# Designed miniproteins, single chains, continued (5), part 107

Each design is a single chain, and the fold is of that chain. pLDDT is the mean over its residues in the fold that is shown.

## One batch from the design tools (miniprotein)

Design m19940
Fold by ESMFold2-Fast:
Structure m19940 (fold): chain A 79 residues (1-79)
Amino acid sequence: VERTIELLRKSLGGLSLEQQEVVRETIEKLKKGEVPTKEQIEAIEKAIEDLKKFDGNPFFDGKRNALESALEGLKKLNS
């Protein structure tokens, strides 16, 4: 859980304001020991797809990799 929170936090600088809000809400849920909603997971998946548009840019590649790793952690919590 702590690792997933760190990865979500690390991804914030590559995201839109709306997507940053969803990620921050997801972090707060995880801090409380709560499971993220399906809608929060879908929003994170969309953020990853949006970041693929900047493939090959080291700034965005690092943020996308962090967010992809965070998503794997979130899916394990919902399994």
Scores: mean pLDDT 77

Design m19941
Fold by ESMFold2-Fast:
Structure m19941 (fold): chain A 70 residues (1-70)
Amino acid sequence: GDARVDDISRAHRLFYEGRYEEAFRTSSPQAVLSALASMASRGNPEAQEKLREWGKESVLDQIAQGKKAL
């Protein structure tokens, strides 16, 4: 399989299960960011806060721009 897709899928599953620490430990930063960005785009405030804390505000800006285009 695509290693990036497998990594992202694992991170997303762990986040869904509330296993955040395991997701951070076992998944690449890119996979964790992808899962958080997906959750944030769905309006999850905890995911938005985590992206801000991680200094990934550019991802939040892109999501906001997408909403403004609607």
Scores: mean pLDDT 66

Design m19942
Fold by ESMFold2-Fast:
Structure m19942 (fold): chain A 60 residues (1-60)
Amino acid sequence: SMDEVTDLIGEVNRLMGDLSDEERDRAAKRIQQAFTLSDEERKRVLKELVEELRKIIAER
C-alpha cells in the first residue's frame, strides 16, 4: 500500500529492530491507540512516534 499510514507503520517496524522489549511494547500500544483515532490524528500520532523512536535510537 502507498497509504501514508502504511508507510509510517513500516517505518515504525524498521525502527523496532533497534528497540528494547519494553520500548517495543510501548510503541505497539501507541499504534493500537492511534487506530482508535481519526485518520488525520492517526497520521499525526504515528509521525510523532517515529520521531520519538529515532531520538531514542540516536542516543545509543
Scores: mean pLDDT 80

Design m19943
Fold by ESMFold2-Fast:
Structure m19943 (fold): chain A 95 residues (1-95)
Amino acid sequence: SEEERLRRLIEELEAALKSVKAFVDMYKDEFDPETLEKINKLISEIEKLIQRAREALEQGNVDEARKLIDEAFKKMDELGKLIREAVERIQARRR
């Protein structure tokens, strides 16, 4: 059931990324251009890792899929921190 566990983790990553993309789109005009560019780049990198993880799992390469999923979660954490810091800067500027 390791393959089933990894499939669930991929679905979790996809759901989390969808939520983040919706949030970023809703507040895109509030982010400075440099921060928005960094956010969009990180989203793109995570999407590519998720796709590669699905492909590895379809090929039966469980170890590669696990590695790619771990990297995707690390980048999701980086994305979350970047968004939190950006929101804090926006709030500080608005008092």
Scores: mean pLDDT 87

Design m19944
Fold by ESMFold2-Fast:
Structure m19944 (fold): chain A 65 residues (1-65)
Amino acid sequence: DLDIAMFEALVYMAGSVAGAKVSISMEDGEIVVRIEHEDDELAEQLERTILKAGEGLGLKVRVVR
C-alpha cells in the first residue's frame, strides 16, 4: 500500500529529525507508532504531527510512548 509506505517514510524521517527513537508495527489494519524521547513536549508535538499525517492519508494510527 503506497499510502502506508509513504506514512512509514514520513514517520521515520520526522523521528530522525526530532532525535526520537521510533518504531512502527501493524495490528488489525491499524498502524502503531512507538515514540521514545527524553523531552515530553517534543514527544507530544511529534505524536500530534504523526496523527495528523495519518488522518490526512485516511489511515488508522495509534501512538504509544
Scores: mean pLDDT 81

Design m19945
Fold by ESMFold2-Fast:
Parts: sequence; C-alpha cells; structure tokens
Structure m19945 (fold): chain A 68 residues (1-68)
Amino acid sequence: GMEEIIEEIAEILRKGGASEEEIEEVKRAVENRDGERAQRILLRLYLQGKLSVEQAREIGRLLKEAGL
C-alpha cells in the first residue's frame, strides 16, 4: 500500500545520505499527493549527490505506483 511505498522511498533516501528532515519532507509531499513538490525535493537531493541515477529511477517507479 501507500505506507509500504513511502517507507521504501525513505529507505532508499537514507542509504543515499539524506537527513531524516529531508526524508520527512519527501514523505509529507507523497502523503499530500504533491508529485511536483516530491520531484523538486528529489531533484535537489540528486544534485547534492545523495541519490544515484539508479536510486532516482527506482524512486520514480515507486512514485508512479503511488499514482504520482
């Protein structure tokens, strides 16, 4: 369900080196179904080197599964 998708995204972000505050921002955007905000935060994290291309792609798939 949505909770499992959010937790999987959080785990990917944590492994990439995102802070718990940054992870909470992404969780909140996904819970609010704000795909634009979620993508903006993820782009910021990617540019900071906290996500690989493969991790960003996997999160993109999870967002699509969540309907975002």
Scores: mean pLDDT 87

Design m19946
Fold by ESMFold2-Fast:
Structure m19946 (fold): chain A 67 residues (1-67)
Amino acid sequence: SMEALEKAVELLVEEEGLEREVAENIAKGIQTLLDEGWSRDVIIQYMQKNAGISRETAEKVIDILEE
């Protein structure tokens, strides 16, 4: 949902200090991978490698987007 996407963006900005545009692109990418049925572990590695996001924050983002 748009509400879940916005919550994920806000979390990325607040906990990881990302620029909003970067956070939006990451959140959209994660949503696409979830919609395609990729595993949580693959998505977490994508976040860590592409944006330096911690595992803890990555798991919170996935939890928000799966609501």
Scores: mean pLDDT 82

Design m19947
Fold by ESMFold2-Fast:
Structure m19947 (fold): chain A 56 residues (1-56)
Amino acid sequence: GPAERREAARYTAEQLRKIGDGLDAGLRYGRELVAQGVDREEALEIGLEIGAELAK
């Protein structure tokens, strides 16, 4: 019913928000690694791995 559709939409929005937050955190971590002198390609790879883990 309409209540179930509203709950499903809210659940989906919450999941998308968590994914976005996880990716943002991974990207921020990657930038910090570059600032600390880690190679840009290695920092990107690590940041993406962390972002993917947090986006679970």
Scores: mean pLDDT 76

Design m19948
Fold by ESMFold2-Fast:
Structure m19948 (fold): chain A 62 residues (1-62)
Amino acid sequence: SEEKKKKAEELREQAESAEKTVKTKVAELEKEGRLDSAKKVREAGQKHVEKLLEEAEKIEKE
C-alpha cells in the first residue's frame, strides 16, 4: 500500500540522515585524534542505520 511505502521511505530517509551524522562525527573525532571514540561511534551508528533499514524492508514486505 502507499502508506506502507511512505513509512518505509521515511525510515530510509532517517537511515540516510543518521549515516551522514555518524560519518561527520567520526571524521571530527578522527581529526581530534580520538580514534577509540571514533570507532565506538562508527560501530554504534552502523548498527542503528542497519536497524532502520531492516524496519523499512519489513514494512514494505508486510
Scores: mean pLDDT 84

Design m19949
Fold by ESMFold2-Fast:
Structure m19949 (fold): chain A 61 residues (1-61)
Amino acid sequence: MSNGELAVRALELAEEALKRGDEETYRRAAEIFDRIWEALKAGEEASEETIRELEEVEERV
């Protein structure tokens, strides 16, 4: 999956959490988005740890 696709997934997850009033999940999704975005700006791939964290947070929603 591309960094762009991962960034979109993190953003959608943050929006979903915000709609539900889940501030903790929103903060975590936003943090994951920032890490993906920094990697994208640097021309690097998002770390496996960041991808795993995204998948873990998605499971909660």
Scores: mean pLDDT 79

Design m19950
Fold by ESMFold2-Fast:
Parts: structure tokens; C-alpha cells; sequence
Structure m19950 (fold): chain A 55 residues (1-55)
């Protein structure tokens, strides 16, 4: 469905942005921030896979 396609795109775009923030946190030595971002990326990746299976 169009709605699922748009949701998948939004999640993918969010993962890309969080990935950039994750790299910045690692470069700054902020391991706590990096861990929080990594956890969020994992959660979004799981949601993306579930939506992708419905497409």
C-alpha cells in the first residue's frame, strides 16, 4: 500500500540521520549518546523489516 511505502521511506530516512549522529557521537567520545542512538537504530530497523515484509 502507499501508506506502508511512505512509512518505510520515513523510517529509512530516520535511520540514515541517526547513523550520522551515531558517527558524530563516536568521534566526540560520547559513548553513552552513541549507545542510545544505536539502540534507536536497531528498533527502527526492526520496524522497517516488518513493514518491508508487508510490501
Amino acid sequence: SKELEEKAKKIRDEIVELGRQYQAALAAGNTAEAKALADKIVELSDEYMKISDEL
Scores: mean pLDDT 86

Design m19951
Fold by ESMFold2-Fast:
Structure m19951 (fold): chain A 77 residues (1-77)
Amino acid sequence: MSPLEKALKYAQLAALYAQQGDLEKAKKYIELAREYASKSSPEDQKIAEGAIYAAQSFLYEAQGDKEKALELLRKAS
């Protein structure tokens, strides 16, 4: 599994845990996604960044911060 594939997988796990209300696991997997994104090429980092913004949007929505969630979703696009 490449660093990009790991970053994308961890971003997906973060989003799922955020949707379940498990904020601690969501934060942990966002950190892991960022770590593996940093080990990727600059082009792959841009792809990973989009997935990480999407995961963070679900985390902020789970915390009740819908405004920040929408801002992050716009950055993910």
Scores: mean pLDDT 86

Design m19952
Fold by ESMFold2-Fast:
Structure m19952 (fold): chain A 82 residues (1-82)
Amino acid sequence: SMALEADIEAGVIALYGASVLASLKSSKEIPPVEELEKMLKKLEELLERARSLEPLTPSAKAAAEVLEEAIEKVKEELEKAK
C-alpha cells in the first residue's frame, strides 16, 4: 500500500539523517567543504520529501525533525570551515 511505502521511505530518510548527525557529532575527521555541501543539498531534498509524506504517515514528521537537526549541524560545520 502507498501508506506502507511512505512509512518505509520516512524510516529510511530518518536513518540517513541520524547517520549524518552521528558522524558529525563524533570528534573524528569532519568531511571537506565540498562533501558537506553535497550532504546539505541531499538533506534539504530529503526534508522536502519527508514533509510531503506527512499526510500518509506520522513517521514523516519524526523524519523531518531529525533532518532539520542534521541540516543545522552541517550548516554549523560549514560555518566553522570558513
Scores: mean pLDDT 84

Design m19953
Fold by ESMFold2-Fast:
Structure m19953 (fold): chain A 72 residues (1-72)
Amino acid sequence: NAMAEAARKAHAEGVLDFGIRTLREAARRSPEAARNVAAGTAAHLQGIDPEMGAEGKARLDAELSREEARLA
């Protein structure tokens, strides 16, 4: 039903938000740690909702690119 779909999307959004915050923190330690967080978060999102997984991967990749640019 629509409510269950909305609840799954809300859960996925929370996982993505937490993942992005964790990625930013990991990037301060190492680029490898940031990449690992991005990959793990994307895989977790894919398991929750494939559509949110695709959107989340794009947002995580964009954030990772921003952090990599800060190191250059």
Scores: mean pLDDT 81

Design m19954
Fold by ESMFold2-Fast:
Structure m19954 (fold): chain A 70 residues (1-70)
Amino acid sequence: AFNEGMTALKNGDYEKAIEYFEKALKEEESAEIYAGLGVAYKKLGDEEKAKEYYKKALELKPGVGLEELL
């Protein structure tokens, strides 16, 4: 699920990326999955959701996603 979400992000299929990352969260909660959700929502223009997921990623693993926000 996570690898499929990353592939969808790379291909610009942001809605599919969100679906795959949500499935990945059911299997394992990780900062990388939350960061992926944040990127997908940011690309869709949902800045509020993007910030929410980046905050969750930083709570699990401080330092992840900050450089990716720039």
Scores: mean pLDDT 75

Design m19955
Fold by ESMFold2-Fast:
Structure m19955 (fold): chain A 88 residues (1-88)
Amino acid sequence: GAEYVAAVNAARAAGDIVAVVVRNEDGTLKVFLLGPAGEAIDDPELKERAKETAKKEAKPKPGEIVLLAVRGEEVTVLASATAEEISA
């Protein structure tokens, strides 16, 4: 929904990296990193930090997505929702 887009856009406007953590039906976590300009970031260490933060703080269920902001060493959960809720 518009609220999730707004949260991502606010983080990017602040210069933060946005991490998108998806929990698959098999329980695995997939991570995508998005830079402030919308560029894809390939940082395996940051992906692992985003996964750890999502597991600890958001505890996503299968099919859920966690949106996180990365500012320096700090990783903050912005939202946790289903794919359907984010797409609405």
Scores: mean pLDDT 80

Design m19956
Fold by ESMFold2-Fast:
Structure m19956 (fold): chain A 81 residues (1-81)
Amino acid sequence: MKVEKARKTIEWLKEQGLLSEEQVELLLAVINEDREKLKKFGFSSIDLKKESERLIEEGAEAYDYIKEHKEEVEAAIKALL
């Protein structure tokens, strides 16, 4: 399912050092449409359903791309950091 692919993308980005624990918690709160948790991060006026759908779609696409181009993506990340 797309949501599982998006979660795996977020987990992989954390493993690569691109996302902090707080950023992972924030992105997972968006995917899960957790408005109470998002208020903790200062996001009170967000179209949560729209942003969740977008993040799930983008995360799933990223999962498929990373799976096919893992070495190239890791090299690009290392070059940017």
Scores: mean pLDDT 78

Design m19957
Fold by ESMFold2-Fast:
Structure m19957 (fold): chain A 95 residues (1-95)
Amino acid sequence: EALALAELAKALADLALALAREALRLVPPDNREALAKAIAAAILAAGAKLLADQALKFIAEGNLEKALKLAKEALKEAKEAVELAEEALKLARAG
């Protein structure tokens, strides 16, 4: 379970980063809301990847309790990053 959650978190964080980069590429210079959301998504996605990597390390060490806790936190942050990146991309395309 912890392994599957950590791998899913990494995949969603990578998706969020890709969407945030696309939003940044499309954003007009004065669209501060789209820019702020894209940057926030990228920061959250990076944090989610770090937590997922730590969860994978604890799995390797046999600490499944810490691994599961970190994997759940990573997945929550990765999902939030995807939502912010999608909002940023929608705003960038509307401008």
Scores: mean pLDDT 85

Design m19958
Fold by ESMFold2-Fast:
Structure m19958 (fold): chain A 68 residues (1-68)
Amino acid sequence: ALTLLQTIAAEISAEYPEATVTLADDGTLVVSGGLSPQQLIALTLKLIGDYPDLTVSLSGDTIVVSPA
C-alpha cells in the first residue's frame, strides 16, 4: 500500500508538476494546491478509474487517497 502510494505520488508529480503532493507516514496521500478546477476534476476521475481499490476523496481543492 505505501509503495503503491509512493508510485502514485511520483506519477502525479510528473503529470502535474505544479501540484503539491504530500505522502503521510499514516499511509495517506494528499494532493493540494497548484491545480485548476479542470485539472482537479480530471485527476480525481483518473485516480478513481485507475485505482478502484483505493479510497479517493475530493474536498475543495484537496484530494485525499487512502488504501481501502
Scores: mean pLDDT 77

Design m19959
Fold by ESMFold2-Fast:
Structure m19959 (fold): chain A 97 residues (1-97)
Amino acid sequence: MDLEKEIEKLEKEAEYFESIEDYLTAGATYFRLGKLYEELEKYEKAVEYYEKAIENFEKANASKEVIKEALLNLSKAYEKLGKYEKAEEYRKKAEEL
């Protein structure tokens, strides 16, 4: 599959779902984008999309399990960037859920 085309499609879909206030689907789409950028080792972009996923999941009142998974992935992405203080902050937030 053309990963670049998949990313572009998902970016448009996430923006669309956010614009119609489908925050749960927007959050899930941003979370998928975070994972794809993590697979590409583009950790700055992975962080950006995991943060958008968490914001949308919180707006959707998503389950603690969903938010926790996103927070743990965000923590790992920050760790890959050498941002250990931020990684610990988000790991702790996940543990407090």
Scores: mean pLDDT 88

Design m19960
Fold by ESMFold2-Fast:
Structure m19960 (fold): chain A 63 residues (1-63)
Amino acid sequence: LEGAIMRALRDVPEVPGVILGLKKGDLVEVLRAWSNGMAVVRSLATGEVGLAGLSDLEVVGWA
């Protein structure tokens, strides 16, 4: 999953310093992924880095 470009399937509320806030349709790059379904992602729109749940995302490409 590292290097995957993923799209947000739904709006995800920000948790400052922990969870990256996303709007449905936002694109992120997966930087690191864990077996528990969490990932460190970077927003392609803003460059911000944070945690996201993989269940909230779908793969659309590769970096």
Scores: mean pLDDT 80

Design m19961
Fold by ESMFold2-Fast:
Structure m19961 (fold): chain A 68 residues (1-68)
Amino acid sequence: MKLSEEQKKELKEFLINELGLSEEQAEKVVKLVDEGRGDAAATFLLVVAKLSLEQVQKFAEFVKKLEE
């Protein structure tokens, strides 16, 4: 999936403000989503960012809303 610049900004702000990611971690996740690698993004959130499954589900729902 290719994100617009506005969608990238909204996703980055969500990742930092609601999920507590660093700017560097948020930028990595945005890049993975933009490349269509949603499974890799979810794995990064669980393993590297150490988010809960509930937080990763919230992320997936936010990304789905951006695609609408």
Scores: mean pLDDT 82

Design m19962
Fold by ESMFold2-Fast:
Structure m19962 (fold): chain A 100 residues (1-100)
Amino acid sequence: SEALKKAVKALKEGNIEEAARYLSTLPPEVLAEALKRVAKNPYFDTETLEKARQAAEEGNTEEAARYISKLSKEDAAVVISNVALLLGDKETLLEAQKIV
């Protein structure tokens, strides 16, 4: 996915806000499922991930992007990894895994 590839590139450059913008162009159901999976592990920022998930489930991709932009680089990389898994994007999965 071109959007995921751009999100990973932005994240490698430390630009979480730009990465969140590209993630917001994905189907909301895919983004919501990825956020839900990451939020199950209390090691991550579960409060922010849950707020992003709720926004994505409501179709409010702009609000979801706002919450994602508040995540750490590592948490955002794990979200991208889960989106890549859901979309079958093996190349982007491998690139995102290098960040964490």
Scores: mean pLDDT 87

Design m19963
Fold by ESMFold2-Fast:
Structure m19963 (fold): chain A 107 residues (1-107)
Amino acid sequence: SEVAREQARITNAAIAAMDVLLERAEKEGLPREEVERRIQTIMDAASRAVEAVLAGDVEKARQILLDGAYKASGEEGRKAAEQAWDTAPLSAEEIDARFAEIERRVR
């Protein structure tokens, strides 16, 4: 369905923003509590973006997620999320693998 496709875009974009955040955290030596808070910012944005899609406002969903990606991961995170939004959806197995990697990197 169209809703499922937009939800997949939200998931792809959120994962891309988290990848940038984790790379930045490793380079800048961000504390785990700060990384967890920023991941929560992305997750909260993804949840609000899903609500916007369910309300029929895909453009609002995109803006909510890109704003969340920027807030948590900066301009590089926003750009990565924007690029991921326009790519093919990840499979369930790929999503599980990416979240498992994120969890390991957060520790």
Scores: mean pLDDT 84

Design m19964
Fold by ESMFold2-Fast:
Structure m19964 (fold): chain A 51 residues (1-51)
Amino acid sequence: SLEELARAYERDAQLFEDKAAELKAKDPDSILALVLEGLARVHRQLAERYR
């Protein structure tokens, strides 16, 4: 269902945010962390769209 899809996007967003935080803890200037934060934002926007 669309609600289940929205929940999946929320979970993926959280995983990207957690990985970005881990990378930033090791390297505050991590470009990869910035990319993952961008992916998390897109996934959160998709979750809101399918509610």
Scores: mean pLDDT 87

Design m19965
Fold by ESMFold2-Fast:
Structure m19965 (fold): chain A 60 residues (1-60)
Amino acid sequence: GAELRKRLLEAIGRLLRALGDLLDAEWDPNASEEEIEEARERYRRALEEFRRAVREAEAA
């Protein structure tokens, strides 16, 4: 239903933002190793959430 679609769109939005943040951190010469690692962790979580939302949408 609408709730599953909303969760999927929110997961896509979070994934795209996390990817952008990761690319910005990796290409920033002033970024610390910790900042890059935190951005990678955020991207990993967003990707897991996206995959889960896709499975929930496919099951509906």
Scores: mean pLDDT 83

Design m19966
Fold by ESMFold2-Fast:
Order: sequence, then C-alpha cells, then structure tokens
Structure m19966 (fold): chain A 54 residues (1-54)
Amino acid sequence: SPEVEELIRRGKRALADGRPREAAEYAQEALRLDPENEEARGLLTYARRLEAEA
C-alpha cells in the first residue's frame, strides 16, 4: 500500500541519516499495517542491530 511504502521510505532515510531508533519506529508501524512485509522486517532487524551496537 502507499502508506506502507512511505513508512519504509522514511525508515530507510532515517538509517541513512544515522537515526536507527527512528528507522525502527517506522518499520514497526509498517509491520502493524502489513505484518508480512519482508522489506519492513529487514529494516527493523537492521535498525535494531545498529542500536544494539551503539
């Protein structure tokens, strides 16, 4: 959906800007709307890994 696509796009931008917590929040919202979205799952996993390493 356009809403899920926009959330993923914002999450990817947050990662590029060095904001993994914000990226994880966008990914979680995308998964709330579409629980099977693989791109959102990948985004959440990567963002959480970056948070844990900081």
Scores: mean pLDDT 86

Design m19967
Fold by ESMFold2-Fast:
Structure m19967 (fold): chain A 72 residues (1-72)
Amino acid sequence: VSQEELDKETWLALLLIHGAIALLANKDDPEKVKEIRELTDKYVKEIENAQTAEEAREIFLKGVKEINEISK
């Protein structure tokens, strides 16, 4: 496994953890749960398709921002 692949997997894992925490924090709001789940799934797929660790990081940061906006 290359360092770049490991870094991509790290960003993927961090996004999944962030999404899970956001879902738990908003568990009593079904609309927010649905939106957070859909955003997490969208950005997970984008990170999986990223060609570099840098692209994966940028996708992660965008995903975190959008999830946080729903979670407010």
Scores: mean pLDDT 84

Design m19968
Fold by ESMFold2-Fast:
Structure m19968 (fold): chain A 64 residues (1-64)
Amino acid sequence: SRIAELEERVAANPDDVEALTKLAQLYLQEGDYEKAEEYATRALALDPDNVVARAVLEEARAQL
């Protein structure tokens, strides 16, 4: 699955902001708000100006 591919990518490179941001978006789309928050938070720790990760984090937290 797309998620499994991105999780393998992040396992190999934990600083892959693009992969972390995509995982956050995909988990949000699937309704896994805890995972969406986890990956969005990790992306923002590496790139505080990441508008996409911030939007995902806000939406995920609104559902929790």
Scores: mean pLDDT 87

Design m19969
Fold by ESMFold2-Fast:
Structure m19969 (fold): chain A 90 residues (1-90)
Amino acid sequence: VEELRNKAEEYEQKTKELIDRGIELLAKEDPRAAEMVRRAYEASPQVAADAIIALGEKSERRDELIKVGNEMKEATEKYQKYKEEIEKLS
């Protein structure tokens, strides 16, 4: 249980770091897009990741933003998996 909790916390923290990075990169080019992604994250990390990828396609930082979005999707999926495993053991 403790190992699963540690992994869940690791991916939750990674997701938070990735959203902060994505917002920082977007804010340098389009502050309104950064605010949109921040609001999307409040609703769902998955929605925020998709928004970062879509905005990345129009960005001068395309490769970096798409990478951040994909990593965020993966981290969010792993977080949900470990959270579900913890729930089953509790």
Scores: mean pLDDT 80

Design m19970
Fold by ESMFold2-Fast:
Structure m19970 (fold): chain A 88 residues (1-88)
Amino acid sequence: SAKELAEEGKKLGEEGLKKAMEALKKAGDGPLSSINLAIAGALQAIGAIFQAELALGDPSTKEKGEQAKKTGKDALELGKRALEEAEK
């Protein structure tokens, strides 16, 4: 359902935020590129969570749920990339 897709999007965004925050902590004294990527990851994840919450508030269309899931997945992928970069 649209609601289930939006709930998945929220969970993916929340996981992305956790990874981005871990990346930021690990990058703390590292190169600016790693710090900037972690910040970008956190902002993307926050946006994905807000989009998912909006879709949950109005679960009238499957398309809104699918978009929330896609945005959440993209945010998780960016968070993972930020964490991988911070671990170098």
Scores: mean pLDDT 80

Design m19971
Fold by ESMFold2-Fast:
Structure m19971 (fold): chain A 77 residues (1-77)
Amino acid sequence: MKKAVILTRGADEEKALELLEDPDVEKVYFAPWVDPRLIAKAKELGKEVVRIPGFSLEDVIKTEKELKEKGYEVHVL
């Protein structure tokens, strides 16, 4: 099953790292001011990393909805 992760500023590091190591996770989206170490780890693991251009929770919700419509299981951290 295809999975996507959305990282926000308050993302729990341990939970984020566990999800990033899941081979079914293909896409990682990140909000502004996310820990750059989590972004670097996603890139190291060969994930497709995409920045969310907005400032608000509404931008995260929109991204989650779009990914679910594309058939992804979405994990928001």
Scores: mean pLDDT 80

Design m19972
Fold by ESMFold2-Fast:
Structure m19972 (fold): chain A 92 residues (1-92)
Amino acid sequence: GEFAVSMLKRLIDRLLANGAEVSVDVQGGKVTLRARGLSDFDIGTFALVAGVLSYHGFEVELRVRGDEVELVIGGLSEAESKAVQDYYQSKQ
């Protein structure tokens, strides 16, 4: 649903506003969001988003390495995952 897409768009907006380097890759119903140059607060925001999406039944993997994060979200439709990627591209 729109809920996951909306959360990921807001996360992308926040990370870009904070000067993080962000990439978004899509493979079918999976979105991989990678970011680097993160504050502890932004890493905490990733953890909150991961927890909320996992609670709502999405397949979530979160990997943190220093100031870098990889968030993988599965269980999206192809249209939903494309909407996240298109949004990211519109912000470049």
Scores: mean pLDDT 85

Design m19973
Fold by ESMFold2-Fast:
Structure m19973 (fold): chain A 68 residues (1-68)
Amino acid sequence: SAKEYFEKGKEYFKENKLEEAIELYEKAIELDPNFAEAYKNLGEVYKRIEKYEEAEKYFKKAKELDPS
């Protein structure tokens, strides 16, 4: 499920396995395109690898899906 990919992505992100975290968050959003938290966390991974333009796009998408 999207949640299972998201939880695994968080574990890899915590372990600094950034490429694996990206793949898992991308799979989460493929299964649930409205998964705001997955976009937010994907933005945080891109920020960590200094891909700031990509990070901004994902943060914007997360805010559009969950403006709270």
Scores: mean pLDDT 86

Design m19974
Fold by ESMFold2-Fast:
Structure m19974 (fold): chain A 61 residues (1-61)
Amino acid sequence: MLTEEQRRELREYAAELGLSEEALEEAIAVAEALARTLGLPDEMILPLAKMILDGESLALK
């Protein structure tokens, strides 16, 4: 589970990329599902979510 601070960091990151809050929520959900499937620690959810948001930003450009 992401901390409130990590969620704020991701929201700011998504906003800088010009992505919607819906895209942010989807990226977090995908990152959490991937981390659980692979047995990764919660601290990996943040970098995974950022990587997903980067991919979404590239697809929009």
Scores: mean pLDDT 78

Design m19975
Fold by ESMFold2-Fast:
Structure m19975 (fold): chain A 77 residues (1-77)
Amino acid sequence: MIPLTELSEEETEELVRRLLAADPDNAALIAATGILAMASSDPRHAARLLEAIAERYEAAGDLETAARYRRRAEELR
Protein backbone atom coordinates (compact mmCIF):
# COMPACT_ATOMS: atom_id res chain seq x y z
CA MET A 1 0.00 0.00 0.00
CA ILE A 2 1.30 3.44 -0.96
CA PRO A 3 1.77 5.88 1.99
CA LEU A 4 -0.81 8.68 1.95
CA THR A 5 2.00 11.27 1.93
CA GLU A 6 3.08 10.05 -1.54
CA LEU A 7 -0.39 10.19 -3.14
CA SER A 8 -1.97 13.20 -4.83
CA GLU A 9 -4.84 14.94 -3.03
CA GLU A 10 -7.44 13.37 -5.35
CA GLU A 11 -5.90 9.87 -5.10
CA THR A 12 -5.72 10.10 -1.29
CA GLU A 13 -9.37 11.15 -1.03
CA GLU A 14 -10.44 8.26 -3.28
CA LEU A 15 -8.35 5.76 -1.29
CA VAL A 16 -9.81 7.00 2.02
CA ARG A 17 -13.35 6.76 0.62
CA ARG A 18 -12.78 3.16 -0.51
CA LEU A 19 -11.25 2.11 2.81
CA LEU A 20 -14.03 3.77 4.83
CA ALA A 21 -16.66 1.99 2.71
CA ALA A 22 -15.06 -1.42 3.31
CA ASP A 23 -14.14 -1.13 7.02
CA PRO A 24 -14.81 2.27 8.54
CA ASP A 25 -13.15 1.68 11.94
CA ASN A 26 -9.93 0.17 10.56
CA ALA A 27 -9.75 2.49 7.55
CA ALA A 28 -10.25 5.63 9.66
CA LEU A 29 -7.39 4.69 12.00
CA ILE A 30 -5.03 3.90 9.10
CA ALA A 31 -6.03 7.08 7.24
CA ALA A 32 -5.70 9.24 10.37
CA THR A 33 -2.13 7.99 10.91
CA GLY A 34 -1.17 8.83 7.32
CA ILE A 35 -2.90 12.22 7.49
CA LEU A 36 -1.10 13.16 10.71
CA ALA A 37 2.23 12.26 9.06
CA MET A 38 1.24 14.56 6.14
CA ALA A 39 0.22 17.48 8.41
CA SER A 40 3.79 18.79 8.80
CA SER A 41 4.32 19.05 4.99
CA ASP A 42 0.80 19.83 3.71
CA PRO A 43 -1.53 20.93 6.52
CA ARG A 44 -4.28 22.07 4.12
CA HIS A 45 -4.46 18.66 2.44
CA ALA A 46 -4.33 16.92 5.83
CA ALA A 47 -7.19 19.11 7.12
CA ARG A 48 -9.31 18.26 4.07
CA LEU A 49 -8.83 14.52 4.63
CA LEU A 50 -9.63 14.82 8.35
CA GLU A 51 -12.91 16.51 7.37
CA ALA A 52 -13.70 13.58 5.04
CA ILE A 53 -13.17 11.12 7.92
CA ALA A 54 -15.37 13.28 10.17
CA GLU A 55 -18.16 13.20 7.56
CA ARG A 56 -18.08 9.38 7.52
CA TYR A 57 -18.31 9.16 11.32
CA GLU A 58 -21.16 11.70 11.28
CA ALA A 59 -23.01 9.58 8.69
CA ALA A 60 -22.54 6.54 10.97
CA GLY A 61 -24.04 8.46 13.92
CA ASP A 62 -20.78 8.90 15.86
CA LEU A 63 -20.98 12.66 16.31
CA GLU A 64 -18.38 12.75 19.12
CA THR A 65 -15.64 11.14 17.00
CA ALA A 66 -16.67 13.29 14.01
CA ALA A 67 -16.30 16.46 16.14
CA ARG A 68 -12.80 15.39 17.24
CA TYR A 69 -11.64 14.97 13.63
CA ARG A 70 -13.19 18.32 12.60
CA ARG A 71 -11.38 20.01 15.50
CA ARG A 72 -8.05 18.53 14.38
CA ALA A 73 -8.69 19.83 10.87
CA GLU A 74 -9.25 23.37 12.20
CA GLU A 75 -6.01 23.18 14.23
CA LEU A 76 -4.07 22.72 10.96
CA ARG A 77 -5.06 26.21 9.75
Scores: mean pLDDT 63

Design m19976
Fold by ESMFold2-Fast:
Structure m19976 (fold): chain A 55 residues (1-55)
Amino acid sequence: SSQDCAKNYIENNCAFAKKDRKKFVEEVAKKCNLDLSSEEERVYLINLIMETCPP
């Protein structure tokens, strides 16, 4: 699922997430086919990144 894809990609790329969070959000969305124009999917992804790779 897109959620499993996002979680796995985030867990394996926390260094990238810490270096440039904005680019990382866009990259995860592209890799896992998430729609950043959807508020629900954007908020979900941002929260997942914060939970999985805290700053």
Scores: mean pLDDT 79

Design m19977
Fold by ESMFold2-Fast:
Structure m19977 (fold): chain A 54 residues (1-54)
Amino acid sequence: SFLERLEALLSGKNSAVARAMLDKLREAEERGLSPRQQAVLATSAAIREIGDQL
């Protein structure tokens, strides 16, 4: 199902999704953004990567 694919991608088994999130988190941290802003940007990157794999 869609939910099973999403769970697999988010469970840390997919290195591409994890790397996209980490790269965006590093950028946001270097810019001095708040943890909430960092989370929003990382989540956005994850959604784009997941979309590419679905």
Scores: mean pLDDT 74

